Designed miniproteins, single chains, continued (3). Designs and how they scored, part 47

Each design is a single chain, and the fold is of that chain. pLDDT is the mean over its residues in the fold that is shown.

## One batch from the design tools (miniprotein)

Design m9625
Fold by ESMFold2-Fast:
Structure m9625 (fold): chain A 65 residues (1-65)
Amino acid sequence: DVAEKARKQAEVLYKSGATPEQLAVAAKIYALRGEVDKAKAIADFLRELGHQELADEVEAVIERQ
């Protein structure tokens, strides 16, 4: 499952010191490339961490597609 793998990768990156903003940028790039399942998985992870505004920004990019 591509969404599950993207989420696990985001969790590993976050534990390794990646910022929520860096994860949001990666998710937006996935959304722009049509990799919607990966973008949603990262947005959901950001939302669970309490970064609602960053998750909403990712979802807005998905909707514009």
Scores: mean pLDDT 85

Design m9626
Fold by ESMFold2-Fast:
Structure m9626 (fold): chain A 91 residues (1-91)
Amino acid sequence: SLDELKKKAEELKKEAEKKGVPLGVRAAELAIEAIEMAEKGGSILDLEIIEGMIRILRGVARLIKDEEGVRFAERALELVDQVIKIAKQKS
């Protein structure tokens, strides 16, 4: 459900903050934004744009060898993929 995904995204953000991983915090914030857009009936395109932003953050983390940032961005992408699947089923 979107409610459970939102809880997971908020927990992901809190974990990234505690570990001091700025790219992880931003990736989690984008995942929360995607969930809130889906709750309000936002378009699949808007959700895919947010997914693209998280992919860019993951790419940046890889370039600077921030392995924790990569892992947080991948976890955020997994949450957004689930959000998009739910949104497509409601369309």
Scores: mean pLDDT 88

Design m9627
Fold by ESMFold2-Fast:
Structure m9627 (fold): chain A 108 residues (1-108)
Amino acid sequence: MTPFEKFIELLKEIAKLVDDPEYQAELNRIIEQLEKADFEERVALFITALGLVIDIAEKKNLPEELVRRLGELADRITAAVQNGDREALLKAMEEAIKVLEEVVKYLK
């Protein structure tokens, strides 16, 4: 499974678990765009989705460490894109996916 396929699955799980129509609508919009997008657009959407998940985590009072880890990963992905560092980008995305798996567990 590609990092984007795993990411889309986790966003779908978060959308189902979030009892907030506004967050569900935004997550579903991002998911639809991710499925149609090329690599560059998918990376931008990945960063956008991480920001939305941070907002959800803060609003649902998830652990501060989890919010901090998501923010650090969003910054690392942004820096990797700006520097054209594909290896750093993929590594940060894989780490973000693991943190999103933890978010799903807290929302259950």
Scores: mean pLDDT 85

Design m9628
Fold by ESMFold2-Fast:
Structure m9628 (fold): chain A 77 residues (1-77)
Amino acid sequence: LSESEKLLEQASGAFLRGDYEEMARLLDKAVELDPDDPVVWFIASGTLEMAARLNPSLKEKLLEKAKEYHKLGLEKA
């Protein structure tokens, strides 16, 4: 597994624990390691969007970040 794939798995673990701040930090690290891989951006965006739907207090911030990650993924696709 690549380092970015490991970070995406760790982010999923944080998401399942409800630790959305750790999840977001791990997703940031994953896209920083593999910025030219659109799949990493799209997975990170999807995870952030799902977390935003489950956490109303963080919804606006997480959804905005998800949209930006999706846009960056499209630029690399």
Scores: mean pLDDT 83

Design m9629
Fold by ESMFold2-Fast:
Structure m9629 (fold): chain A 84 residues (1-84)
Amino acid sequence: SAKTEKVKKELLEVLREAQAEVAEIVANRDKLSPEEFRAKLIAVLRKTIERLEEIRAKMEDPELKAAIEQGIASLRADLAALEA
């Protein structure tokens, strides 16, 4: 459906923005303390999880919704590891 295609485009945009933000943090790692570097990665992960939850809520395709839920679970595991 047109709604599903729009939600897919929003999903790709969220993932591209998150990847770009992580890449920028990594590129600037030598300008950051280890604590600042970790904090910036945590902030990107938290923001990305929140945006993916919004996309999941409006995703009508059950298979894509399940894939997004799995992606969120993986990101939450990554977040927990960074906060350990």
Scores: mean pLDDT 88

Design m9630
Fold by ESMFold2-Fast:
Structure m9630 (fold): chain A 89 residues (1-89)
Amino acid sequence: ELPEEIQSLLPEIEKIVEELAEKYNLDEETKEKLLELAIDAARLVLFYNKPEEEILKLILEKAKKLGLDENVVEELVRRVIELARRALE
């Protein structure tokens, strides 16, 4: 079960993933993997106050194991970090 803070951001996170899937012509399986990484990135901002460079490093390590494109994942993580930080305002 996702924390309420993540659940409230989920529609915006899903929108980011859908926009990237259209931009990079990604399949449904890749979209699901990106959504999981996006949720992990949001969690690291909201509950652990991790710096952007540390979040990028952690998520990119997971992405490499999943066979995902580093450029796509970097764009995803940056957008999710911005979204999550706005939610803390």
Scores: mean pLDDT 86

Design m9631
Fold by ESMFold2-Fast:
Structure m9631 (fold): chain A 68 residues (1-68)
Amino acid sequence: SREERLRGYREAVVKHVVDLVKQGVPQEEIDEELERYERWMRSQGFPEEEIEEIKKEALEAAEKVKAE
């Protein structure tokens, strides 16, 4: 379903961003990756609300990893 696809994609984006932080990738490159994900999601017809929620969760997860 669309909901299952959105959930799976959200989990994948969050995991990838967390992995980039763990690898020591600079914040500016992580921001660029998030912008690429945002553009792709928008091109696929994802609702703006879902795109914002995915971005927020990825950024919050990344900040938690940096704080450790």
Scores: mean pLDDT 80

Design m9632
Fold by ESMFold2-Fast:
Structure m9632 (fold): chain A 87 residues (1-87)
Amino acid sequence: SMKQQQIEQARNQALDLTRSGEGYIEGAKNLYEADPSKKEEAIKLAQEGIEYAERGLKIAEEYPELKDVGEKAREVKKEGEELLKKL
C-alpha cells in the first residue's frame, strides 16, 4: 500500500511536470507565430518546457509502472527540441 501511494504521488508529479512542459512549448510556438520579434522569448519558453519534460521523465524512470508517463514526457521533450531547431 505504501509503495502504491508513492507510485501514485510520483505519477501525479511527473504528469504535472509533463503538462507544464507541454504548455510552455505550446506557448513558445504561439508567441513566435504571433510575433516573430519575440524569438528570444520563445526560445526561453521552449527551453523551460524541455526542462519541465526532462524533470517529469526523470521521475517516471524511477518506476516501471510509469512507462506511459515517461513516453509522454519524451514526446514533449522532442517537440520542444524540434521547435528550437525552427527558432
Scores: mean pLDDT 90

Design m9633
Fold by ESMFold2-Fast:
Structure m9633 (fold): chain A 72 residues (1-72)
Amino acid sequence: SIEILKQVTKALAEVLKEKGYVSEDEAKEILRKVLSPELYAEAVAKMEQLLAKGVSVARATVLAVISALEAS
């Protein structure tokens, strides 16, 4: 849903403003708090694939959430 994407994007933006970067563990913690266990597992799998291809943590996280929501 659009509300899930807004919650994830807001949390990522807050970390980026404070630290200038988002770690993989921080992104996964955001997803764990916002997503159901089923959506979390799917989003993390997609995020890890994107990270392996050199996509930034913040971008990989947003794209993974969109992908998981489209699959449901």
Scores: mean pLDDT 86

Design m9634
Fold by ESMFold2-Fast:
Structure m9634 (fold): chain A 96 residues (1-96)
Amino acid sequence: MRAELDELARRAKEEGDEEAREKLERLAATDPEAAAWAAERRLREDYERALKEGKEEKVKETLEARRPFIEELAATDPAAAEAMLATADEILKELE
């Protein structure tokens, strides 16, 4: 499933495929695993954008602001929440 979500996200971002973006939004609304994946992907994209702008502090601030939502997700899908936190920690480690 995640491989299909990655493919849809790549089409939406790299090819400007609006249909792929819409399908991702529908999946995120109906499937908790897809919602967790979408939130994780959004965090990665926000961090990549902030890094290109040279604003590392904004990346850290965004992560801290999103932490409560990830923790809330842990009550519904602990595996997805753990994956998101691991991804956030990897991004922070790359900034050091």
Scores: mean pLDDT 69

Design m9635
Fold by ESMFold2-Fast:
Structure m9635 (fold): chain A 90 residues (1-90)
Amino acid sequence: LPEVEVSDEEIELRLKDADPDGDGKVSMATLEGLKKALEKVGVEVSDEEVDKWDPDKDGTLSMEEARELLRELLEALGAYMAKLGAERAA
Protein backbone atom coordinates (compact mmCIF):
# COMPACT_ATOMS: atom_id res chain seq x y z
CA LEU A 1 0.00 0.00 0.00
CA PRO A 2 1.60 3.31 -1.09
CA GLU A 3 0.33 5.83 1.46
CA VAL A 4 -1.23 4.94 4.80
CA GLU A 5 -2.70 7.32 7.35
CA VAL A 6 -1.60 6.87 10.94
CA SER A 7 -4.03 4.60 12.81
CA ASP A 8 -4.16 3.11 16.30
CA GLU A 9 -3.32 -0.30 14.79
CA GLU A 10 -0.20 1.05 13.04
CA ILE A 11 0.93 2.76 16.26
CA GLU A 12 0.39 -0.46 18.25
CA LEU A 13 2.43 -2.45 15.71
CA ARG A 14 5.29 0.05 15.98
CA LEU A 15 5.09 0.00 19.78
CA LYS A 16 5.26 -3.81 19.85
CA ASP A 17 8.38 -3.67 17.66
CA ALA A 18 9.91 -1.05 20.00
CA ASP A 19 8.88 -3.01 23.12
CA PRO A 20 9.77 -6.65 22.30
CA ASP A 21 9.75 -7.61 26.00
CA GLY A 22 6.14 -6.46 26.40
CA ASP A 23 6.95 -4.66 29.66
CA GLY A 24 5.07 -1.52 28.67
CA LYS A 25 8.19 0.62 28.27
CA VAL A 26 10.23 1.81 25.28
CA SER A 27 13.96 2.45 25.69
CA MET A 28 15.60 5.71 24.61
CA ALA A 29 18.01 3.63 22.51
CA THR A 30 15.04 2.55 20.34
CA LEU A 31 13.91 6.18 20.06
CA GLU A 32 17.43 7.23 19.00
CA GLY A 33 17.10 4.75 16.13
CA LEU A 34 13.81 6.37 15.12
CA LYS A 35 15.44 9.83 15.33
CA LYS A 36 18.21 8.73 12.95
CA ALA A 37 15.70 7.22 10.52
CA LEU A 38 13.65 10.44 10.50
CA GLU A 39 16.74 12.62 9.99
CA LYS A 40 17.71 10.41 7.03
CA VAL A 41 14.38 11.24 5.32
CA GLY A 42 14.69 14.95 6.17
CA VAL A 43 12.43 15.17 9.22
CA GLU A 44 14.12 17.28 11.90
CA VAL A 45 14.17 15.90 15.44
CA SER A 46 15.78 18.27 17.94
CA ASP A 47 17.48 17.45 21.23
CA GLU A 48 14.59 19.25 22.93
CA GLU A 49 12.14 16.80 21.36
CA VAL A 50 14.30 13.88 22.52
CA ASP A 51 14.36 15.36 26.05
CA LYS A 52 10.55 15.51 26.02
CA TRP A 53 10.51 11.77 25.23
CA ASP A 54 12.12 11.02 28.63
CA PRO A 55 10.62 13.37 31.25
CA ASP A 56 11.39 10.88 34.06
CA LYS A 57 15.14 10.81 33.18
CA ASP A 58 15.21 7.01 33.54
CA GLY A 59 16.10 6.24 29.91
CA THR A 60 12.67 4.79 29.14
CA LEU A 61 9.35 6.08 27.80
CA SER A 62 5.91 4.91 28.95
CA MET A 63 3.56 3.29 26.43
CA GLU A 64 1.27 6.34 26.62
CA GLU A 65 4.17 8.70 25.84
CA ALA A 66 5.56 6.39 23.13
CA ARG A 67 2.13 6.07 21.49
CA GLU A 68 1.69 9.84 21.23
CA LEU A 69 5.27 10.27 20.02
CA LEU A 70 4.89 7.60 17.32
CA ARG A 71 1.60 9.15 16.21
CA GLU A 72 3.25 12.57 15.80
CA LEU A 73 6.31 11.13 14.03
CA LEU A 74 4.31 8.97 11.63
CA GLU A 75 1.97 11.87 10.80
CA ALA A 76 4.98 14.13 10.14
CA LEU A 77 6.62 11.45 7.97
CA GLY A 78 3.38 10.89 6.05
CA ALA A 79 2.99 14.63 5.41
CA TYR A 80 6.61 14.85 4.24
CA MET A 81 6.21 11.89 1.86
CA ALA A 82 2.96 13.31 0.48
CA LYS A 83 4.69 16.65 -0.14
CA LEU A 84 7.51 14.92 -2.05
CA GLY A 85 5.00 13.00 -4.19
CA ALA A 86 3.00 16.14 -4.95
CA GLU A 87 6.11 18.11 -5.99
CA ARG A 88 7.12 15.53 -8.62
CA ALA A 89 3.86 13.76 -9.55
CA ALA A 90 1.44 16.69 -9.62
Scores: mean pLDDT 64

Design m9636
Fold by ESMFold2-Fast:
Structure m9636 (fold): chain A 93 residues (1-93)
Amino acid sequence: MKKYSDEELEAIAKAVRDAVESIPGVSDVTVEVNREKNTITVTAKLEEGLSDEQIEEIKLRVLKAIRKVPGIKDVKVTVDRENRTLTVEAKLE
């Protein structure tokens, strides 16, 4: 398994944060890096009053934006509509 430096992980985490924060309707973005598992977890709030179609569009935009970040391989985006939260789990190459 590839071992990333703290500086490499911070650079990837910043790119992921910037990608998610760029998406309209998303706020309170938190990024957590797990160095032992080489994973990045993002949690964000969705704006109130979004339709199901708008939420699915946001989910797809987040997925596409994160997939473009170098070093990311497996991306999972989950939306909890009841709590209006979006969670991203990303694996590093």
Scores: mean pLDDT 80

Design m9637
Fold by ESMFold2-Fast:
Formats: structure tokens, C-alpha cells, sequence
Structure m9637 (fold): chain A 86 residues (1-86)
């Protein structure tokens, strides 16, 4: 069914978003070992990837809105952590 296909597609985008969030975590963990401005740029790039994936997931399955917001909040926390190094 179209509903099932949309839910499966939404789950794929959610998984892509989680992969971007894990990448953001890796960049944030490595931030003390590189230039802080370069680290911030890398985390910002990963956070943008997460945001785009969450927009697609929620558009296909609005029930994912709360999950998407939690992942976005975690990305915002990682950005603030790296910004503190500046």
C-alpha cells in the first residue's frame, strides 16, 4: 500500500539522519584534536544532513516529529559543545 511504502521510506530517512548524527558526534569528539573552527564546520555540515533527512522523514510520517526533534536537539547540543572551544 502507499501508506506502507511511505512509512518504509520515512524509516530510511530516519536512519540516514541517525547516521549524520553519529558523524556529528564523531566530529565533536575529535574537535579538541583539530582546529575548533574546522571542527565546527564539520559538525554544522553533519547537522544540516540530519535536518534534511528529518524534514523528509516527518513529511512522509508525521508520527516521527517528536523523534526528529530529539535528534535535532542532540545536534544543537553538539554544536554548542564545539562552539565552547572557540
Amino acid sequence: SLERQRREEAQRHLEIGRQFLELAREFARNAPNIDPREALGRVQGAALGLDNAMDRAVALDPSLRETAERLREEARRLLREVERLL
Scores: mean pLDDT 90

Design m9638
Fold by ESMFold2-Fast:
Structure m9638 (fold): chain A 74 residues (1-74)
Amino acid sequence: SENLEKLLKELDETLKLIKSQNIPKEKLEEFEEKAKELREAIKEYEKDPTPENREKLVEALKKVQEILKELYES
């Protein structure tokens, strides 16, 4: 999906920007872990678009959104 490809690109660009902002290593590692989970969920959904894989994608996206909120609201 073009929308999922765009999301992956935006995720990679966001990670690069976060790395440039001297964020604490522990928080950066947590973000990288959640970003990896989201990338894997996108790949699984594109390969096999089941309701279960869609739910995993939604949860992985939510986790990335939550960590981004923590990074910018702290």
Scores: mean pLDDT 77

Design m9639
Fold by ESMFold2-Fast:
Structure m9639 (fold): chain A 115 residues (1-115)
Amino acid sequence: LLDKAIELLEQSSKLYDQAKKLSTTKESQELLSKSEELVKESKKVVEDFKNGKISPEEAIEKLKELTEQTEKINKEAAEILKKSGTEEDKKALELLQQGSQLFGQGVGLALEAAK
């Protein structure tokens, strides 16, 4: 479970990076950069849990907090990308949605492993 969670979080972070590079506004680029950082931090939490550096309880608490922050920022980024209406921003939105799905799956597997 944890190895698959780490793989999914790595794939998610790459999708956010691609979305950021395609996005046409500074505001969307900044929000996507923040989401990418939160996903990378979530991956580190899962790695620390896998390596016994943090307890299952600490992993659950940290992943829930990071998930809430990531979901909020993703909603803001999605609104900006939708308002822009460029083909690049439409593609960035698709990548953001794919990254969000993989992030949710990765965190979900890590939370399952911590129970």
Scores: mean pLDDT 88

Design m9640
Fold by ESMFold2-Fast:
Structure m9640 (fold): chain A 78 residues (1-78)
Amino acid sequence: SMMDEALKELKKIEAEMQEKLKEAVEKHDWEGALKLAEEHLRELKELKEKYNVKDPNVLRYIESLERDIEQLRKLVAE
């Protein structure tokens, strides 16, 4: 199923991003962490388009992450 393939790719993207974010946080690189989170959101949106993802849980996750990144961006700015 195309949805099963999308979920496998999502899991891989999440695992890779979690490791990179952990390293940035451990180095106190908050600007780098924000940039990585924004890149992760972009990759998730590309995955959504590539596999035509309509799963409401995945869509809700992307929307939630987008809101969290906006809040983090405001906290990191000055």
Scores: mean pLDDT 77

Design m9641
Fold by ESMFold2-Fast:
Structure m9641 (fold): chain A 110 residues (1-110)
Amino acid sequence: SLDELLERLLKLAKELLKLGVEALKYVDDPLRMIGLILRVIGLIIDLEHMKKHGFTVEQLVRIARDLLAIAKDLLAMLESNPSAPQELIERVKKLLAEIEALLAELEALL
């Protein structure tokens, strides 16, 4: 159902927020990472509002695309730093794949 897709997207956004906060220790540009974290918080606020007030598939697709872009930026920042733990990089890659899969499911509904 659409509500289940929104809950899945919200769960992925919250996981990305956790990974972004953890990544702050391992990035050469902490201000850029803080910017990514704030963008994820904004998407979580939008999703919580949509859960309460209603939403469209087009809105979920837009948020999923934004979340995917943030996850790709986070991965690139971690991969550019040789001190970043491989376990953290693998967790971000797994989350990225889950966001891509959900975006494909959402786009199929357009």
Scores: mean pLDDT 91

Design m9642
Fold by ESMFold2-Fast:
Structure m9642 (fold): chain A 100 residues (1-100)
Amino acid sequence: MESEEEKEERRLASKILSEFMKKLEALKNPTVEQIVELFREAAKKLKEEIKNKEILINALNSLLLGAQIWAYEHLPPEEAEKTVAALSAEQEKLIKEVKE
């Protein structure tokens, strides 16, 4: 049974993910560091707003997937690989903190 609080957290997660993607798409010739900074800001908002661990982990996974797809579609291959590696490392730290 899904609570009203869990439904609200899923809506809030979707809003944060949407805002992240809009900011990412608005960047012109972004550096890897700029993309990582936006990812960290979105992840921080998710961690502060979402108390359910399952919803938070799913949202962090969706955030990473969206960023990876965007990087491969919009960046040169070498910069895309660097960006994806940096984002994956950042997510591993975040997921470990949420689980432990």
Scores: mean pLDDT 84

Design m9643
Fold by ESMFold2-Fast:
Structure m9643 (fold): chain A 81 residues (1-81)
Amino acid sequence: MEELKQRYIKDLEEAIETFREMGLDEAAELFEKMLNLVKQGILDAARGAVAARYAALAGMTPEEVVEMLKEIIDYAEKKLK
C-alpha cells in the first residue's frame, strides 16, 4: 500500500509540474487537490488520475478531462471525515 501510495504521489506531482509548465493552471489545481487527498490516505483520488490518462488517450477534449477530474475529486472528498 505504501509503495502504491508513493507511486501515485509521484505521478500526481509530475502531472502538476507539467500542467503548470504548459500554463494549464486549472488542471494543475485539480491535480493538486487529488494529491492532497492521496496524501490524506484517500487512494480513490489517485484512481481518478489514471482514469484521466485513459480518457486523454481515448481522444477526450481537455474540457471533458477537467469535468471528469472534478467529478472524481467530488467523489473522493466525500470519503473524507
Scores: mean pLDDT 69

Design m9644
Fold by ESMFold2-Fast:
Structure m9644 (fold): chain A 79 residues (1-79)
Amino acid sequence: MSAEEQAAAERADRGAKEAVALGLSGRWSPEETARGIAEAARRAGATPGAVEAAKKAMQGASDAGLLSEEQAREAAERA
């Protein structure tokens, strides 16, 4: 990966983790959390690395019970 692609993936990962933290704290709904993760990837330019970071964050949120597997799948398909 180029340094720019890596920086984009890191920005997407940070934004996705922040969205997951807001969901886990009860400040955001599952829908808002999924949207926040998808937006983090888009703001990073929706590069393959940013999309991959968002997918991993959605899977982690689903594993933690914050998102249903269906919500995680739909959000990943929209990214």
Scores: mean pLDDT 74

Design m9645
Fold by ESMFold2-Fast:
Structure m9645 (fold): chain A 63 residues (1-63)
Amino acid sequence: SEMPMADFLKSISLQDEQHKQILLSHVSTVGELAQLTAEDLEKLGVTLHGDRLTILAAVQALQ
């Protein structure tokens, strides 16, 4: 069972909350998100370093 992406994103706080919309548009599951690197997140449009670190740390806590 996969956690819905929207529910995961509600559990984290980002400096730019619009980055959550980018992830919802490009990533279907938390498992898929866990395979992405910080560079992949930047390419998707998550350009804030702090937001990339927050996302990756939260995903690692679920794995």
Scores: mean pLDDT 80

Design m9646
Fold by ESMFold2-Fast:
Structure m9646 (fold): chain A 68 residues (1-68)
Amino acid sequence: SSMIETMIKIVEGSMKEENLDVAIGVALISGSIYGLTDEQIDLVIKAIELYKKKGSTMEEVKELIRKS
């Protein structure tokens, strides 16, 4: 769906931020602007944390969002 592609773009944009808290802040602001649900925002934040904290690949976190 178009919303899945929007979520992926938010994740990609947010992960350009070196600081995790800033990356989460960018995701929250972008998610609010694009009208994401609380569940979709939580999934985007989870994807960012998996990439930044747990060393998941970009493809793994995109797949997590595509399966939502």
Scores: mean pLDDT 83

Design m9647
Fold by ESMFold2-Fast:
Structure m9647 (fold): chain A 72 residues (1-72)
Amino acid sequence: STDAAIRAALEALAAEMGVSVDTIIAQLQQDIDDLSSDDPAVREGARESLRAIAKRTGVSVQQLIDFVKKQV
């Protein structure tokens, strides 16, 4: 499934970065919240973070957001 593929890609990224996958998921949850910020700089930072992780995991930003929302 797409969710299993995203999970595996995030686990590989977490291992490469020396962090837990739960740490990456928590950061992505914060990025999704930050997309609704009143501060344009915070929104742009969140967009760039989500794009970077989506690129590293080989999925679209929307697929990544949908995956992360299922983790709560």
Scores: mean pLDDT 84

Design m9648
Fold by ESMFold2-Fast:
Structure m9648 (fold): chain A 104 residues (1-104)
Amino acid sequence: VDELIKKARQYLAQGKFEEAVKYYEEAVKKDPNNVKALLDLANTYIILGDYEKAEEYYRKAFDLASPEEQEELIRTLRAMAKHSKDPKVRELYEKIAEELEKKL
């Protein structure tokens, strides 16, 4: 799994987002409970503009995460909303953070 995540991150660094998704999907298929891989996959789907899949993987990661990881994810989503220049991406991050915070 670690080698797949490493390869996915290399493709992200090169701006090859579709290739990165392929390797992250293989990683989550081999380890469906890997919260970090699920989050990296969700973030990559945001870059690709697939907001529906991004939301799905953020929710899946949250449901598998520890309480500490859940609070960290909400903080991270709110920070990404604050620093995003795209209004649609901002609204998406704020929506997901708000909905997940209600589950705490």
Scores: mean pLDDT 83

Design m9649
Fold by ESMFold2-Fast:
Structure m9649 (fold): chain A 98 residues (1-98)
Amino acid sequence: SEKEKKLEELEKEIEELLKELEKHREDLERVRELVEEIKEKLKEIAEIEKEGASPEMQKKIDNGLEAGIKTLELLLEAYERGVELEELVEEARRRAEE
């Protein structure tokens, strides 16, 4: 169906954006921008899936969206801490030797 094609396209776009996150993992401004773009696509998927869905299914879709957004927020925090920790470790090593 047209709905299924649109969902497949959005899922593929999210996969591409996740690869872009890995590519720019040390650029926190780009990582934040990419995370927000992924969130918007997840919201679009949820809206498409809710069309014609029962109230029970709509609640499950909304819960899935919330979980997805929370996972992306945690990923962003992990990237921020990862960059910060790696910089601190390397700086400490350089200062100890030079």
Scores: mean pLDDT 78

Design m9650
Fold by ESMFold2-Fast:
Structure m9650 (fold): chain A 75 residues (1-75)
Amino acid sequence: SMAFSEVEDPAVQLTGLASVLAALRSAPDEEALGSNLPEGVRKTLNLTDPNTPKEEIIERLRELMDEVQARIPAE
């Protein structure tokens, strides 16, 4: 599975991650468990527990987005 970290353009990668974050925030907590995420997203966030709570998934996703954002040239 291709990880989002392998996308060459960090702006495109960040847009994709932002869409996943928006979907997770809009879903009920039970539907946002790790087992309900696509395998590529789970691998990118290093989610080993299928019962990982929504709050932890969102936190890991935000951390990854911050790392990707740091690769985009400022100004």
Scores: mean pLDDT 65

Design m9651
Fold by ESMFold2-Fast:
Structure m9651 (fold): chain A 90 residues (1-90)
Amino acid sequence: MNLEEGQKMALRTAIDNLQLIKQQADPELKERLEDVIAGLQKAIEGKATKAEVQEMIDKLKELKKQEKNPIYKRQLTAVIQMLESIIKNL
């Protein structure tokens, strides 16, 4: 997958936001966020397909559905919207 410079920057911002959520998360949420972060880092390196990035988005949507903290739910929503915008323009 070939990403434009702006798309790579948006992906890095999404990863940074997920890392901030991860620092405050419980161990189960932390582990699941680490898996998503690793998948998105592979996308920045050009080592992931569009389908693999969609899989990371779907994992974040499931985490959002299970999340009870309104702040984390809002932060996860923002990251999901950012990633969906990147994929739509691919």
Scores: mean pLDDT 81

Design m9652
Fold by ESMFold2-Fast:
Structure m9652 (fold): chain A 100 residues (1-100)
Amino acid sequence: SMEKKLVEEFLKALKEEGIEIDLDENASFIELLEKYGEISDPRTQRAILGSIAAYYEEKGDLEKAIEYVEKGIELAKEIKDEHSVKNAEKRLEYLKEKMK
């Protein structure tokens, strides 16, 4: 129930930004975010990767959270978003310290 609510709120937020996607009614929140990220523009993909990382951090899966932050850093570097790179690198350091 919580996952479906998060999916609905996420889709509503995207729609308010002028982004619409078809919802697979059997998709989990994380699967939806990953699938959408692959077909969106690079800036939208970066934002979705950040949301996926936040989801895994909330679930306590720090290894996957780190993986998705690193993917977001790589994409931010590709689109030359220096502010997003610096912010994501700080988040990466925080998550790595949290694993110790």
Scores: mean pLDDT 69

Design m9653
Fold by ESMFold2-Fast:
Structure m9653 (fold): chain A 64 residues (1-64)
Amino acid sequence: MSAEEAIRALAQTFGGMPEDASAREAVRHLLSHGATQAQIASALHALYGVSRAAALATIRRLLA
């Protein structure tokens, strides 16, 4: 999975098409390849208009 594919999969959680399993895998993929939770949240904000606070809350939920 590319970083762009992972960010797109995670963005679906905010677009009304939530797939928690796919979103969780995307977050784990990004973290395993050196991204921080803050960087993932910033990418979601820049590309999809998701608030950084909402992105961080969702990332933490998916990793629990």
Scores: mean pLDDT 75

Design m9654
Fold by ESMFold2-Fast:
Structure m9654 (fold): chain A 74 residues (1-74)
Amino acid sequence: SEEEERRRIVEELEEWAREVIEELADNPEAVAAVETYLGIFRHEFETEDLTPEEVRRSAESLKETVERLKEEAA
């Protein structure tokens, strides 16, 4: 179902985010930025009736933003 697909995308993003936060543990500003982006994503998921495609696009955008943050911090 679409609801199961949306949940799966969120669960995959949450697992990815845990790994990223662990990698960035020595950089509290980067961790705070990642947690802020995750908070915005979670709020949209809970409050908006997004399609699985919209959830996946939002998750991919968040991952791209975080990867750029990691590159700039290196």
Scores: mean pLDDT 81

Design m9655
Fold by ESMFold2-Fast:
Structure m9655 (fold): chain A 89 residues (1-89)
Amino acid sequence: MTPELLRELERLAEEGIRNGDEIGGLRRMIRLLVEAGAPRELIEGAVAAYLALLAKQEAASPEEFRARLAAAHARLAADPDGVVEEILA
């Protein structure tokens, strides 16, 4: 990760928090990481964080949250490129 990329990621995170759009901010960070050719491990980490936030916002119960998160992580492990494409579409 370059210092310039880290600075831009910090800016996007701060902007998302300020606008009350943490999910949108994280989606923009994932797009930047993909466009910059960041290591797969870093992209997958950001995607996992995005999926966890979505699961938390959509789930009506802790049980549903765990089920959604487990399904999302299983999908990411099986088809990481397809999951990234769906998030960025």
Scores: mean pLDDT 76

Design m9656
Fold by ESMFold2-Fast:
Structure m9656 (fold): chain A 87 residues (1-87)
Amino acid sequence: MLEELLQPLFEKAREEGRKLGKELAKESKEKLEKKIKELEEEARKLLEEARRYREVEKDLNRATQLETLARLKLVKVEGMREGAKEA
């Protein structure tokens, strides 16, 4: 299953996010919030492109790849928020 194959990547992204979020929160709340917003905006754009491939181009493979990249960015953001709480 695709989800099982990607699970280690999501777990790593969350851990990297947690460490980064904790470091940025200690350095500057503004830097943390800026980085989170940048990653969320990147994920949003990837999801919009994925939707176009899914609905217009009917390219499910490309849609899934873009959705996975967006999901990795969002999981990293979740980790960053968790790390910030530990700061």
Scores: mean pLDDT 83

Design m9657
Fold by ESMFold2-Fast:
Structure m9657 (fold): chain A 67 residues (1-67)
Amino acid sequence: MPLTFRKRENERLDVEKLRATLSQYSSLEEAILTSLVPISDSPNVPESELIEYRADSEEEMIEKLTA
């Protein structure tokens, strides 16, 4: 099945955090949600819309979410 995921445009997937959380969660989706971080360390970040991402594999999804 094709993979779909929604996140805010000003968030990205932290791959190191994802690797740490994968051992705690049975679901890749839950691990990804827990591993999203803001692109900026600033608390004054503009509002962003949810963007839908689609991928044919888990690797492609992770790549799209980290870019």
Scores: mean pLDDT 69

Design m9658
Fold by ESMFold2-Fast:
Parts: sequence; structure tokens; C-alpha cells
Structure m9658 (fold): chain A 80 residues (1-80)
Amino acid sequence: TEEELNLLVDKMIRYAREQGREDLASALEEAKKNKDWEKIKELVIEFTRLHARERGYTEEQIEEAVKRTEKGLENLFKEI
């Protein structure tokens, strides 16, 4: 639903700011304002990849984290 997607984006914006990623937070806010869901999807995936790398994930674990995020986003987008 749009409500679930808004909640996800708001959580990502908050998390990006907590991580000092004002660039990602600002980009997410702009994409949300424009209802650019494809851009939001890209930014969430980019952040997932970066965060997994920061956590010391292996390339295989990073790929799995990205796949899980992509599937979650696909499920949310189907309800819009």
C-alpha cells in the first residue's frame, strides 16, 4: 500500500540521517515528494548495499541483502 511505502521511505530517511548520509536522506525526500517510486527503489537498494558493506558483509551476503530488499519493494509496489 502507499501507506506502507511511505513508512518505509520515512524509516530510510531517518536511518540515512542517523548514518550521516544527508545526501541519501535528501534524495529520498525529493523522490518521495515527486512520487518517483523507481528512484526511491534505486536509493533504497543503494543504501542496502552500502550498509551491508559497512557491516562487513561478504559480496555474497551483500547480494542476498539486495535481493531481499528488491523483493520487499516489489511486494509493496504491487499494492499501489
Scores: mean pLDDT 77

